# Designs tried in a protein design run: designed miniproteins, single chains. Part 53

Each design is a single chain, and the fold is of that chain. pLDDT is the mean over its residues in the fold that is shown.

## One batch from the design tools (miniprotein)

Design m1839
Fold by ESMFold2-Fast:
Structure m1839 (fold): chain A 113 residues (1-113)
Amino acid sequence: SEQQRRAERFRALHDEIVAKARAVADEIAALDPELGPIARSAADALAALGEATIARVAASSLEEGRELLREYRDAVGNIADGLIQAAAANPEAAALVRELRAFAEAALDEAIA
């Protein structure tokens, strides 16, 4: 179905975002071992949110699906903002989070369009 195709496309994007988030969390852990668990927890929260969003998109209309992706995009921004605040004393770690956020938001904006 078209709902399944939309959910499959979002799953592929979500899997890429989560893979990049986990890689960034590992880089943050190498820069600041105290931030490692916080960054990994943030990646886990994002993974769980995405799985819930995929299930909802699979059952949604096109417009409902777009709104769900906007909600997911907003949640990505909020998670990133929290992690940037936690990394305030480590500008290299904060820069990695900002780069990941920019990638995720750009990819999600394309998926929403």
Scores: mean pLDDT 88

Design m1840
Fold by ESMFold2-Fast:
Structure m1840 (fold): chain A 110 residues (1-110)
Amino acid sequence: GELQEALLETEVALGLTRISLGVAKLIGDEELVKIFEEAIEVLERARELIEKAQKSGDDEKAQKAVELAKKAVDLVMEAVLEALKGNYEKARKLIEEAKKLLDEAEKILE
């Protein structure tokens, strides 16, 4: 189902971003390290929201929260790709947009 797909996508995104963080540390790009560390925090928050939605007794609220969390994961993955291209400002803006979507998801799930 959509919830299982969202959780799997989030776990894959976390794995890829952690590998990217390791590479950024090896090359000594401190700005890239900070972007990937923030991306990981946002992805971990998305995972927690998806897991909380799974435990929710309100299917409509759970579905809406999962959809917002999935969109946030997609934005973070785009941010990781933009950062790898050297587009650090665009990456930060995408991460900020992802955070706003997660804030909306948290309000839905209260």
Scores: mean pLDDT 88

Design m1841
Fold by ESMFold2-Fast:
Structure m1841 (fold): chain A 84 residues (1-84)
Amino acid sequence: GEELAKEALELGKEAKDGKGAKEAGRKAAEAASRSKTPEAAELALKGGMEAVKNSKGSKGASAATGGALAAIGALFDLGALPKT
């Protein structure tokens, strides 16, 4: 969970095109689904948000947004609110 969330954050920060943003978004969604702690879910959310920022409305934007929303859902399931 946490390892995938860290990978999603790094991919999101380095995303420079729609393909990078799509991959970062997919990793954020996977990390969110495996998150068992609020800290891991928050890292997945940060990765998804960085991917959204770097997608610039590309085809990757949908996957990036999906990853961020999945992480928000994971935070709520764990009884935490996202801080961004």
Scores: mean pLDDT 72

Design m1842
Fold by ESMFold2-Fast:
Structure m1842 (fold): chain A 95 residues (1-95)
Amino acid sequence: GSATKGIYIPPSAVGEWTLTVTNLGNTDATVTLRRADDPSKVIASITVPAGTTVTKTFTVKEEDVGVWDLVVEGSDGEVKITITKGDSTGEITLK
């Protein structure tokens, strides 16, 4: 299955971010952060093997400001996603 969470990226979010993904399922998961209005525009993509945690750093540019979709595909279980910039942290869990 797939799950999607809408995220707003404000101008204050420009800079370096860390994406940490824990895949608690038994199948590999792909997590993609892409524009909601243009799914071909991907800011970050990460493949997370079954039962593992993967961390990826990515840069949000001024052109990336707007509404984005966080998309999880391929997992048969819970996927926990943490997005961090400095002291700011957002946590999302998708099934």
Scores: mean pLDDT 78

Design m1843
Fold by ESMFold2-Fast:
Structure m1843 (fold): chain A 56 residues (1-56)
Amino acid sequence: ALEEAIRQAYEDGIVTRQQLVDALRQLGALSGKAVDLSASVDELIRQLAQLLEELR
């Protein structure tokens, strides 16, 4: 659900790749998890959704 919501926002042009990278960088730092910022958009969205669920 969350992953699909983020993907839809990207496809609709509401969020950019750079905004996904910036969000993932910040959440990776907060969670202490290793993140791949050079990944495809699909993989950036997957990583972001996973970290957001872990921070609940």
Scores: mean pLDDT 81

Design m1844
Fold by ESMFold2-Fast:
Structure m1844 (fold): chain A 74 residues (1-74)
Amino acid sequence: MLPKFNPFQLGILRQLLDDAVKKFGDVLNVEDAINYVLSGLSDEQRDKLIDYVKEKYGDYVTRSQLLDLLRELM
């Protein structure tokens, strides 16, 4: 089961995503982005989310694709 976030948590995750883009650039490795932005999730939840994103987008994602994913998890 994928995690669900409230609007407050989404705001924090959006800020962490902006920090990740600043650090890694506009095209992000999925594992690096998920581990950086969603470090508060359990290892099992992060691994399942990484697998889901890789199946949908491949090994790399844009900031916009990650924002859309975070909105799906609300």
Scores: mean pLDDT 73

Design m1845
Fold by ESMFold2-Fast:
Structure m1845 (fold): chain A 62 residues (1-62)
Amino acid sequence: KKEEELEIAIHLAKEYIKEKNYKAAISLIKNVYKIDKEIAEKVLEEVEKIDPEVAKKAREEL
């Protein structure tokens, strides 16, 4: 389900950012964007609330 996929993607992105594994967070967002742009945009919105620099970097690599 898209809701479950979104929740998992947000959870993983937050975990990577908490661990300061920014490369993994950006890679996750890029991979999600290739599969579902809408889910990726929602993940970016959540990431931006936590760390706007990581969100900006991810957007630049899309």
Scores: mean pLDDT 81

Design m1846
Fold by ESMFold2-Fast:
Structure m1846 (fold): chain A 100 residues (1-100)
Amino acid sequence: MLEELRAARDEYRARGDDEMAALVDAIIRLYEAIVNGAPEEEKEKAKEALVEALRAVLEAAAANTDNPESVAANYERALAEIEPLVEELYKALEKEVKEK
């Protein structure tokens, strides 16, 4: 799992996809914070970094569209889902770490 994420991050960096590379890196950091039993403060910072990376990916996607109206509606909807999605991912990762 973690090795596959690191490989994906490095591949995105090699392709010049900085937004996707940052997103994968943020997921890695959150997972490592959970595995290492980091303080809640560090875990919250990792969650915030993941939210920021997801927003950057959505912003890049919106900038490259030929249909601004359709993308604007989808962008606002996707933004509303980011924080709930990050919290669900955190809970899933914490559960995986506890079950090992």
Scores: mean pLDDT 75

Design m1847
Fold by ESMFold2-Fast:
Structure m1847 (fold): chain A 112 residues (1-112)
Amino acid sequence: DLEALRADAHPMPPELMPLLATIYNSPELDIDVLEELLRRLIELGNVMAALGALGTAARRMGNEEALRHVDEARRALREGRYEEAARHAREAGRLLGLSQDVIDALVAAILK
């Protein structure tokens, strides 16, 4: 779990680590905290960190399907397969209960 958090946090800006830590340490996922973190990461253009935050949220919710989509989105993004990354990010966001506005912003950031 700590190793998974470190992997998710690797591209994370230090100033946003407290929001990620809140998601990691919360007994139940606070969707508002997750959406705030995602909006800030999207504004910074740090889509890899945004996907890392989704991975942390998926693990906290025990949503293996969402986590699989996050892992595939991160892999596709690293490989320059932006349309595939966007599709997986959209599905992960939907499975985690993100608002459509946040999902659309994340997809737009991935597609650049």
Scores: mean pLDDT 82

Design m1848
Fold by ESMFold2-Fast:
Structure m1848 (fold): chain A 111 residues (1-111)
Amino acid sequence: GAEKLAEEALRLAREALKIAKSGGDIKKAIELLNRAIDLIDKALEQLKKQSKPDKKTLEKILEAAKLVREAAMVLLRRTTSSDPISLINELIGIILRAIGLILEVEALLSK
């Protein structure tokens, strides 16, 4: 169900942020962030089919999306001019996608 997807997304986002802040493997952190985004998308698809989406699950998704944005921003700040442009573009893409998800969840919570 959507709650389990939201909980797993939150777990993955927290792990990615920990890796990002500790100076760990950028590629591993990106993999976790992409998996978290996929799970958020699946959870939101399930919640949108509900006449009254579960607010507690929406709040967990919002927290996960905010952590995805924070982790990707930390990773972007760790990049240098020697890093591939494709890596920088992937991180920017993750940040923009996370912002979109935050706005979508906030809109659902305002109803």
Scores: mean pLDDT 90

Design m1849
Fold by ESMFold2-Fast:
Structure m1849 (fold): chain A 79 residues (1-79)
Amino acid sequence: EELLKEYGELIAEHIKKHIETAGTVEELNEETQKFLEAYEKKDWKTVIKLVLERLEKDEIEKEEFEEELKRLKEEKELE
């Protein structure tokens, strides 16, 4: 639970940063709405999935995101 929450917070920070950069209101609003709904339901798996789908369109961001997720897993010693 704690790890998934950390993932969600890390992802939220990443999304905020990306939203500031992209500036596309309609597309970002739809993706943001889906993200927020999953976040409100505490469905961290859906949150992660939505972020990964978006990041697949940006190769560099995907790599950074995966590195951060890997580091969180190692720190929490998930098996």
Scores: mean pLDDT 59

Design m1850
Fold by ESMFold2-Fast:
Structure m1850 (fold): chain A 75 residues (1-75)
Amino acid sequence: SREEMEKYLAEVDARLRELAAQGNSRELQLERLDLMIAALEKLIAYLESQGELELAAQVREVLARLRERRAALEA
């Protein structure tokens, strides 16, 4: 539901802020990216279920860039 999605995104945002407060090590950067990637994948599925195909496509472009950034950090 929309309420469940909003709650989930708020929890993700809180966790991202907590991780940012801990520092900027490579491990923390990867953990933040993994959390953001998982959140965007869930958001895409939700948007598609609501018929918001154009918004889902825009979120997919952001997701692709985050995946590229993650791969670069593991290099």
Scores: mean pLDDT 87

Design m1851
Fold by ESMFold2-Fast:
Structure m1851 (fold): chain A 119 residues (1-119)
Amino acid sequence: SELEKGLVLIAEGLENKDPKKIREGFDLIMKVKDKLKLSPETIEEFERVEKLYPNIDKPEYFFPLAGEVARFLEKFIEDNPELSPEVKAKIYRALATFYEWAGDQEKAEEYRKKADELT
């Protein structure tokens, strides 16, 4: 589905530090946004991600972008608990990688454990 493909692209883009792949994933999700459960908080995080798009080619903007993407993914999973285990595992692995970069070892280990429980 467009949703699963979009989420996989965002997760891979986050993990591999590819901001253009992250944007491609969001573009796919937004094509089907009317079919999704999106809380006001999830929409706000998406708007924060979009505000960083003009600077997407600047390496110094990657970490701010990654932070907003991580917050979006966390809220999106809460809004959509029925996502496939395979997609959730991929998102959790990407979140673990992000929190490791952010120096939050406890959250990184928590997300790695959640991913392992789904695979």
Scores: mean pLDDT 85

Design m1852
Fold by ESMFold2-Fast:
Structure m1852 (fold): chain A 85 residues (1-85)
Amino acid sequence: SKEDDIKQLITNLMVYEALRRGLSLINLDGLSVEEQLEILRKRFPELVPIVEDAIKRIEAGEDFQDVYLKAFGKIDDMYAQQEQS
């Protein structure tokens, strides 16, 4: 379902960011999209625009894998500039 796709996207993006930063994750199992977004805004506010854009694309019926890869690409682009500074 679109809701499951959105939850998977949010979870995987937060896992990816936490891994990059060496941070522990909280348990996201059984949470609503809205609850996951509150955690995202609190812990990784820089990812909010990427996630909100991805949600809009999924809701518009774009292919989940394409949206997913583009979202991860935006995170990689963000950090490529930082890692070369």
Scores: mean pLDDT 78

Design m1853
Fold by ESMFold2-Fast:
Structure m1853 (fold): chain A 92 residues (1-92)
Amino acid sequence: LTPEQRELLRELARLAAEAYVAKYEGKEEEYARLAAEAEELARRLEDVVTPEEEAEAAAYAYELVAEAAEARGDKELAAKLRKWAEKYRALA
């Protein structure tokens, strides 16, 4: 990936994490906006990212959602998401 594409992949991970949090907080309009932005970035990156780079981005997204869940007091969800982040990090 170019440095620009790598930054877009990280931004995609952040948007996916923010969309997940918005959905679980019942912020439907915010979720729709974030999901649309994530879909546009995913479309731009679809044919240029490797499975390893996708796994690294997924690990980052899961860790961001885990942090948000923990801040909200959902320790069970946070623990589950961190295990998924670790799994994807091992695949990258």
Scores: mean pLDDT 78

Design m1854
Fold by ESMFold2-Fast:
Structure m1854 (fold): chain A 94 residues (1-94)
Amino acid sequence: SMEERKEAQSATGAALLGIGGGANLLFRPEDYKVAIEDLRAGKELALKSSKYAQEMAAKALKNTAKIAEEVGRKEAAEEAKKLAKEAEKKAEEL
């Protein structure tokens, strides 16, 4: 359906913002600040989007946190975890 397609597009956009942060942590650890900015952009997109988009943003942020932990970027992992929790709470409030 059209609704499912629109939700998938919103979810993909939010997920890509989270994944972008994770990729920067893997390939440019010195640029962790860029990864944090990407995580914040994902959060803001999620807060302005539908409930489904916010749920997808939370999943993307959890994946980013896992990648950050695996590469030893503790600060970025903590930030991603906080943003994921905020997105989950916002989704519940919608």
Scores: mean pLDDT 64

Design m1855
Fold by ESMFold2-Fast:
Structure m1855 (fold): chain A 86 residues (1-86)
Amino acid sequence: EEDKEILDKAIEALKQARKLVEEGKVDEAIKLLEKTRQELEKIDSDAAKTAITVLDGALNALKMEDRENAIKTINTAILNLEYRKK
């Protein structure tokens, strides 16, 4: 139950970050994912550790890649976490 809530929180943050990137608000997307990561660091669970690893990948893409590749990485991150909810 708690694991699903943690994964849902990360998925919603990634979906909002994707929308911000599509709107050209890359810095706002980075801040949103960094804030979500910090909130998840306070939770001692395997689901939180998995979500943090996935968020770190998305953050790296947003900082180092072009917008199209960053969106692709975010989409892969969302699918990865959605699959783990089962």
Scores: mean pLDDT 82

Design m1856
Fold by ESMFold2-Fast:
Structure m1856 (fold): chain A 60 residues (1-60)
Amino acid sequence: SLDDLEQELDQAEQNNDLEELKRVLEKIQQFRRENLGRLDVKTEEKLNDLETRVLTLIKQ
């Protein structure tokens, strides 16, 4: 779920675990692919926020 994904992201950020951040990004991208055209607005906004957050952390 997105909440589980957010918890995994929070843990990876706290641990500065780049490999786990990359895994979270892959899971976000998989969730998006599996739910193409089926997400409600709030779920899509949450998914976009999580993806932006993980990309920012990886690129720093």
Scores: mean pLDDT 83

Design m1857
Fold by ESMFold2-Fast:
Structure m1857 (fold): chain A 88 residues (1-88)
Amino acid sequence: SHSDQVRQGGIDMIQQIMDRVQQNPNMSPDEQTVQRDFIMSVAQRMMQYNSVDDVIRMLNQFYQQSTHPTFQQMIQDTIRTVQQRAAA
């Protein structure tokens, strides 16, 4: 389904962002903002074809898989924004 395809594409993109953030300890604040905005854009696209709960579950899985504080913060910020938009 389109939902499954968008979900898998989103998972693949966030995995690439996680790898990029975790492998670059010297990532500038501007680059960190770009990566954070990318995660948000992926989550927004996934929410068009997937439930909010499914998107939050996926983001929490990435949070649990990561040991990198910067990436974990990016995921938490994304979850917070997704929850805020769902409540509005």
Scores: mean pLDDT 84

Design m1858
Fold by ESMFold2-Fast:
Structure m1858 (fold): chain A 79 residues (1-79)
Amino acid sequence: SAEVEKLMKEIEELVKKLIEAFKNNEDDSVIQELLKKIGELYEKLKKLAPNDKAAEERIKKLDKEAVEVGKKQRMAQAA
């Protein structure tokens, strides 16, 4: 579906911005806003393609990447 492809592209771009924001030590408010937007797009995509295993696997990969980068940056700031 063209709509699924469009949403996947938007999610990928937001995840890249999130990773960049973590690396640049952007304010928590910026990070939280990006996380909220990504989460909303994940929910929208899941509703549009609930049985699309390929889309689900791509989402899981992007989520793991973003979570890992965020966790490392948060731990560095807490030290």
Scores: mean pLDDT 75

Design m1859
Fold by ESMFold2-Fast:
Structure m1859 (fold): chain A 120 residues (1-120)
Amino acid sequence: SEEERRNEETAERVAEETSELMKETTENVIQAAKEGTIASALGEGENKMDELIEKVLSLDKETAIKSLEKMAEVLEKHAEEARKKAEESDYITSKAYEAVAGLAEKQAKKAKEAAAKLKK
């Protein structure tokens, strides 16, 4: 239906925004690792992703559920990719990717829990 199409398009946009935030956060955390400021860069990324979750929660219930579930899928994929890159990287870059993977896993859990609460 037209409503289902709009809900899917919104979920795709949330997925794209999530992917862009993860890419930005990854680049910032890698740079921060060279300066010993990983925690600050991770915190900024977490804040931006929490703001996106809040924005999604302001949507209608069905769109919010689909968007949060798609957000979680994107975050889980980024976590897996970051874990793989950590294994292939030098010590400092590896620590940056491990930190990014942990953040992505944490945010995926938040998105899934938010979606689960809406289904009640």
Scores: mean pLDDT 89

Design m1860
Fold by ESMFold2-Fast:
Structure m1860 (fold): chain A 107 residues (1-107)
Amino acid sequence: SEEEREAFKDRLESLIGMLEGVIRWLERHFPDDPEFQKLAEELRKLVEELRTAIENDDFEKARSIVRKLLEVVEKLLEYAKKNPKVPDHFIDTLEFLKEQLEAVLEL
Protein backbone atom coordinates (compact mmCIF):
# COMPACT_ATOMS: atom_id res chain seq x y z
CA SER A 1 0.00 0.00 0.00
CA GLU A 2 0.99 3.68 -0.29
CA GLU A 3 0.98 3.98 3.53
CA GLU A 4 3.34 0.96 3.86
CA ARG A 5 5.58 2.48 1.14
CA GLU A 6 5.74 5.86 2.99
CA ALA A 7 6.49 4.07 6.31
CA PHE A 8 9.31 2.13 4.60
CA LYS A 9 10.81 5.33 3.07
CA ASP A 10 10.62 7.19 6.42
CA ARG A 11 12.41 4.31 8.19
CA LEU A 12 15.09 4.21 5.45
CA GLU A 13 15.74 7.98 5.75
CA SER A 14 16.12 7.62 9.55
CA LEU A 15 18.53 4.69 9.04
CA ILE A 16 20.62 6.70 6.53
CA GLY A 17 20.97 9.51 9.13
CA MET A 18 22.11 7.03 11.80
CA LEU A 19 24.53 5.29 9.40
CA GLU A 20 26.08 8.64 8.36
CA GLY A 21 26.52 9.44 12.08
CA VAL A 22 28.31 6.10 12.64
CA ILE A 23 30.58 6.69 9.59
CA ARG A 24 31.57 10.20 10.82
CA TRP A 25 32.19 8.89 14.37
CA LEU A 26 34.54 6.13 13.09
CA GLU A 27 36.42 8.55 10.78
CA ARG A 28 36.87 11.01 13.67
CA HIS A 29 37.78 8.60 16.52
CA PHE A 30 39.55 5.71 14.72
CA PRO A 31 41.13 7.25 11.57
CA ASP A 32 44.21 4.95 11.88
CA ASP A 33 42.26 1.69 12.39
CA PRO A 34 42.23 -0.04 8.95
CA GLU A 35 39.30 -2.38 9.81
CA PHE A 36 37.08 0.47 11.14
CA GLN A 37 37.96 2.55 8.04
CA LYS A 38 37.20 -0.40 5.71
CA LEU A 39 33.81 -0.98 7.40
CA ALA A 40 33.04 2.79 7.31
CA GLU A 41 33.79 2.83 3.54
CA GLU A 42 31.54 -0.24 2.99
CA LEU A 43 28.72 1.55 4.90
CA ARG A 44 29.28 4.75 2.86
CA LYS A 45 28.98 2.89 -0.47
CA LEU A 46 25.83 1.04 0.66
CA VAL A 47 24.24 4.31 1.91
CA GLU A 48 24.88 5.87 -1.55
CA GLU A 49 23.30 2.80 -3.24
CA LEU A 50 20.34 2.97 -0.80
CA ARG A 51 19.73 6.68 -1.60
CA THR A 52 19.68 5.80 -5.34
CA ALA A 53 17.25 2.89 -4.76
CA ILE A 54 14.90 5.21 -2.79
CA GLU A 55 15.06 7.87 -5.56
CA ASN A 56 14.14 5.19 -8.15
CA ASP A 57 11.34 3.67 -5.94
CA ASP A 58 13.25 0.36 -6.26
CA PHE A 59 12.06 -1.25 -3.02
CA GLU A 60 13.35 -4.73 -3.91
CA LYS A 61 16.86 -3.27 -4.34
CA ALA A 62 16.42 -1.14 -1.17
CA ARG A 63 15.59 -4.31 0.85
CA SER A 64 18.64 -6.09 -0.64
CA ILE A 65 20.87 -3.14 0.36
CA VAL A 66 19.36 -3.08 3.90
CA ARG A 67 20.30 -6.80 4.26
CA LYS A 68 23.89 -5.94 3.20
CA LEU A 69 23.94 -2.98 5.64
CA LEU A 70 22.81 -5.35 8.41
CA GLU A 71 25.74 -7.71 7.61
CA VAL A 72 28.26 -4.82 7.73
CA VAL A 73 26.74 -3.43 10.98
CA GLU A 74 26.95 -6.93 12.55
CA LYS A 75 30.66 -7.15 11.58
CA LEU A 76 31.25 -3.63 12.91
CA LEU A 77 29.50 -4.45 16.22
CA GLU A 78 31.55 -7.66 16.64
CA TYR A 79 34.83 -5.81 15.93
CA ALA A 80 33.89 -2.81 18.16
CA LYS A 81 33.01 -5.08 21.14
CA LYS A 82 36.61 -6.47 21.07
CA ASN A 83 38.12 -2.97 21.43
CA PRO A 84 38.17 -1.58 25.05
CA LYS A 85 38.72 1.97 23.66
CA VAL A 86 35.23 1.93 22.07
CA PRO A 87 32.77 3.60 24.52
CA ASP A 88 29.56 1.80 25.61
CA HIS A 89 27.38 4.54 24.05
CA PHE A 90 28.77 3.67 20.58
CA ILE A 91 28.13 -0.08 21.13
CA ASP A 92 24.54 0.83 22.19
CA THR A 93 24.16 2.94 19.00
CA LEU A 94 25.29 -0.01 16.82
CA GLU A 95 22.94 -2.44 18.66
CA PHE A 96 20.02 -0.01 18.18
CA LEU A 97 20.95 0.45 14.49
CA LYS A 98 21.00 -3.36 14.04
CA GLU A 99 17.49 -3.60 15.60
CA GLN A 100 16.22 -0.80 13.29
CA LEU A 101 17.66 -2.52 10.18
CA GLU A 102 15.97 -5.80 11.21
CA ALA A 103 12.67 -3.94 11.88
CA VAL A 104 12.73 -2.30 8.40
CA LEU A 105 13.03 -5.75 6.76
CA GLU A 106 9.72 -6.74 8.48
CA LEU A 107 7.89 -3.87 6.68
Scores: mean pLDDT 89

Design m1861
Fold by ESMFold2-Fast:
Structure m1861 (fold): chain A 90 residues (1-90)
Amino acid sequence: MLEEAKKLYVEGYRLFGIVDAVKELGKEEGAPPVNLGVLKLEEEAKKKIEEGLEILKKNGKEDALPEIEEEGKKAYEEAKKELRELAEKL
């Protein structure tokens, strides 16, 4: 249960990392900052984080939230770096 909430937070933060990297790359190329794909990824990221929070609240494990958010932030930074590195190779 706690691991499921952690997984959802990590996945959600990872999607936000992808979104932010795409937006940054788009600005560098002069592309419009928003498209439907980016909006859908942001919506999915929000949904996963909300689902993870609901699991924590339902199980009285809100005290684990700071640690889970820390792991999420690491996933966000890793995803952002991975996408930028992938873009440089293409």
Scores: mean pLDDT 78

Design m1862
Fold by ESMFold2-Fast:
Structure m1862 (fold): chain A 75 residues (1-75)
Amino acid sequence: MELSEEELELAKEAARETFEELIKGKPVEEQEKILKQAHEALEKFLAQNPNASEKDIELMKAYLKELEKLVEEEK
C-alpha cells in the first residue's frame, strides 16, 4: 500500500521539523548519531510490532528517508 500525498507530506514535514530543530547546525558526528538512533528505533519498533500496519511502516520509512536526505544535503 502506498501513502496518499497528504500522508507522505505529513511524514516529510515531521522529518523537516526534526531536522531543523534537532539536527541542523550540529556537528556531522552528532547528525550521523541522531540518524543512526532513528534507524535503530525503526528496527526496534518493527521487531516489537510484527503486526504493525503497512501504512504505519510506510509512514515511518518515508519520515526516515526524508530525514536521511536532509542530513546528506547538509554535509
Scores: mean pLDDT 78

Design m1863
Fold by ESMFold2-Fast:
Structure m1863 (fold): chain A 82 residues (1-82)
Amino acid sequence: NELVQEITDAAGELRKALEEGDLEKARAAAERLVAALAELGNQTAKDGAIEGLRSAAEEYRAKGDKEGAEVLEETVARIEAL
């Protein structure tokens, strides 16, 4: 399934971009992730993404990376709105 692969690829690029401090690439990967989840229309996939991104946002907040946490929190809000 191309959408499942895109979700995996977009989530991986989001993580890599945040690790590199590239907020522009992180937001672009987040857009791709949200779009793929919207097209897939699968509640289990949405719930899993929300849980994973919330956990990551808390970890980034704890490390003092407010900008990285904000990208993750914005992404969660957009997935919740789907």
Scores: mean pLDDT 86

Design m1864
Fold by ESMFold2-Fast:
Structure m1864 (fold): chain A 62 residues (1-62)
Amino acid sequence: SMMAEEEERFRRRLLEASLRILELVLEKAGREVSPEELRREAEAFAEGWYRGLESAIESSKA
């Protein structure tokens, strides 16, 4: 469905943004992690971010 495609696209964009944010944070902190660890952390971060945004969007519906 169109709704499922939009949600999947949104989740993908959040994952891409999460990867970039975590790369910047790790660079600033002078920390190195494996690509696998970075991916895992980004996926967890993106999932939390997505749930937070969905809750905020739902709460904003009048």
Scores: mean pLDDT 79

Design m1865
Fold by ESMFold2-Fast:
Structure m1865 (fold): chain A 88 residues (1-88)
Amino acid sequence: MELLRETARSLKEKADELIKAGIAPEVAQELKRLADRIMETGEVTDEQLAELRRIAKKLEELYKQGHPLAREALMDVYAILAIAEKRR
């Protein structure tokens, strides 16, 4: 439970840094919204898992374009997905 919330907090911080840097602000705002919801509930729904997988693809593209902060956010997304998978 706590690990999921802490990973979501890390993701929110990275999303805020992406917003401040002007890197894909729409994607960053969506990440921040998802992170806030996960922190609030301590859960990841199937809908949120699908959203995270979609955003992960966008973050992969940003990383390939040379944005190291996008890679850090991507690693947190992968961590959340792995935690959710272990709960199945």
Scores: mean pLDDT 82

Design m1866
Fold by ESMFold2-Fast:
Order: sequence, then C-alpha cells, then structure tokens
Structure m1866 (fold): chain A 61 residues (1-61)
Amino acid sequence: SREDLEAFLRFVGLELDEAQLEALYRLRQEHPQAVLPTIGLLRRDPARFEEAIAEALRREG
C-alpha cells in the first residue's frame, strides 16, 4: 500500500514531498521491479528525483 511504501522510505531515511511520493507509488504500481533501484539512486542524491524516475521508466518502458 502507499502507507507501507511511505513507512519503508522513512525507515531508509528518504523523505519525499507529496508529489514525489505519488510518482514513486505510481512507479511501484506500473513497474514494481524498478522501485528498489530507484530508491538506491534517490538515497545517493534526492535532488535528482526527476532523473531517477525518468531513468526507471525508460529502462522498463
């Protein structure tokens, strides 16, 4: 669920705004296998959120 995703992000120390959380949740629904690699990228550089999501979608779509 979205709450489970939010709890996991908090556990790994990644804080996202509402729009970013929604985008990541959508990625999970469409390409669940892309979520963990994307979180790994975001943990290194949260400012590159847009790039990380675009990279995940390009790789899976």
Scores: mean pLDDT 78

Design m1867
Fold by ESMFold2-Fast:
Structure m1867 (fold): chain A 90 residues (1-90)
Amino acid sequence: SAAVEQELRELGRLLNEAALEFLEKVRELALEAEEKGEVEVQAEKFIEIARLASELLPPDVARRVLEVVEIQAEAAVSGDVEAGKQRLLA
């Protein structure tokens, strides 16, 4: 159980880092006046990642991945990456 708990903590850390990197990239794309279609395609990819996580990962980890991906997808579509970053860091 201790080994599983350690692995889940490490996975959570990596997921948070990846989410912050993604939100930063979405912000850069918005500042560079990227087209909405490109941002929407990225959101679709993250929705697919959430689906796979729900299928393959333990429930607690899958729930966190779903939360992170939902925040990323919303930020990507809306362009409000700062609100997404604040929610993720809460």
Scores: mean pLDDT 61

Design m1868
Fold by ESMFold2-Fast:
Structure m1868 (fold): chain A 64 residues (1-64)
Amino acid sequence: SPQEVLEEVLKLIDKLRKEGKSDQEILDAANQKLAELARERGLSRQEVLEVRNKILEYIEEKKK
């Protein structure tokens, strides 16, 4: 589901942030993981856009 895809990408973001990755590196990795999971789980274009928007909001809110 879109929610499960979001949760997996957010876990990756948290891991990379703990490892000291930059916001740009985190965003690039998150976008790559979203594309992979969207393909594997058959997300629609609209669902991908909604998950991507939530990822961007999370990164901006949790910069540190």
Scores: mean pLDDT 81

Design m1869
Fold by ESMFold2-Fast:
Structure m1869 (fold): chain A 82 residues (1-82)
Amino acid sequence: GSLAAELAAEQARRDALVAKQNELHTKGKNLRDEYVKAEKEDPEKAKELREQRGNVGKQDDIASREAARETARADELAAQLA
């Protein structure tokens, strides 16, 4: 395949990772907002929300590392096409 085809495939993977990160960031924000409310009203629910936020944060860290690798690959392919 051509470098242009490889770059297009890499950009598609990056778009998917960006979408995933945006979803995780939105989920994390919603869990934080729920946690702030639950912290005053329901300590057990607040604990569960804290654990869920931790899990979302770990998923976001993984997605961020994957996105960084895909960005580096896309930049390399783009440089070869320039």
Scores: mean pLDDT 81

Design m1870
Fold by ESMFold2-Fast:
Structure m1870 (fold): chain A 59 residues (1-59)
Amino acid sequence: SMEEALRRAEERGQEAMEKILLGKKAKEEGKDPSSVVGEELAKAVERNEEAEERRERER
């Protein structure tokens, strides 16, 4: 159903966000994020950090 599709999409989004936050925390602690969340999600962490840097500059 549409409701189930939306719920699964939200669950996947939440899971992805949690892993990105874990990868960011690992980078802040000086650990390799790819060892914690995997290589593909480590690249997502890098993209997220670049987006945050851009937003800080727009300030």
Scores: mean pLDDT 70

Design m1871
Fold by ESMFold2-Fast:
Structure m1871 (fold): chain A 60 residues (1-60)
Amino acid sequence: VPPEIQAAKRELEEALAKMRSGEVSVEEGIGRVLRAIGDLVEAGIKAKNMELVGEVAASV
């Protein structure tokens, strides 16, 4: 698993845990969760693009 995906998952888990425990406000917690999701989606797109390019190259 790419380290970027692992880092993004960890960030998301920490944000959810702090929001759930009340260490941060719901508004601040939501902001942190959205940022972590954005990072995870970006990492996933990059990983998927590399896989797709490999498949296309192999099929030609």
Scores: mean pLDDT 71

Design m1872
Fold by ESMFold2-Fast:
Structure m1872 (fold): chain A 63 residues (1-63)
Amino acid sequence: AMTKEEGVQKKLEFAKKYKKPGMIITLTGKVEGDYVVYTLEIEDLKDPSKKITFEIKAKLVKP
């Protein structure tokens, strides 16, 4: 079994798989209620029209 923190890290690792050489990746994290929302922006330095934006949600467990 994975902890919630480990689950969030796994999702970030999967997002990194979309990175190609010569791309800029911007990652922003924000807590919204019971969720952590990560916004991942990928920009190609050679083709700005290929900018891709992802949102990754991870649910927090309250004690």
Scores: mean pLDDT 63

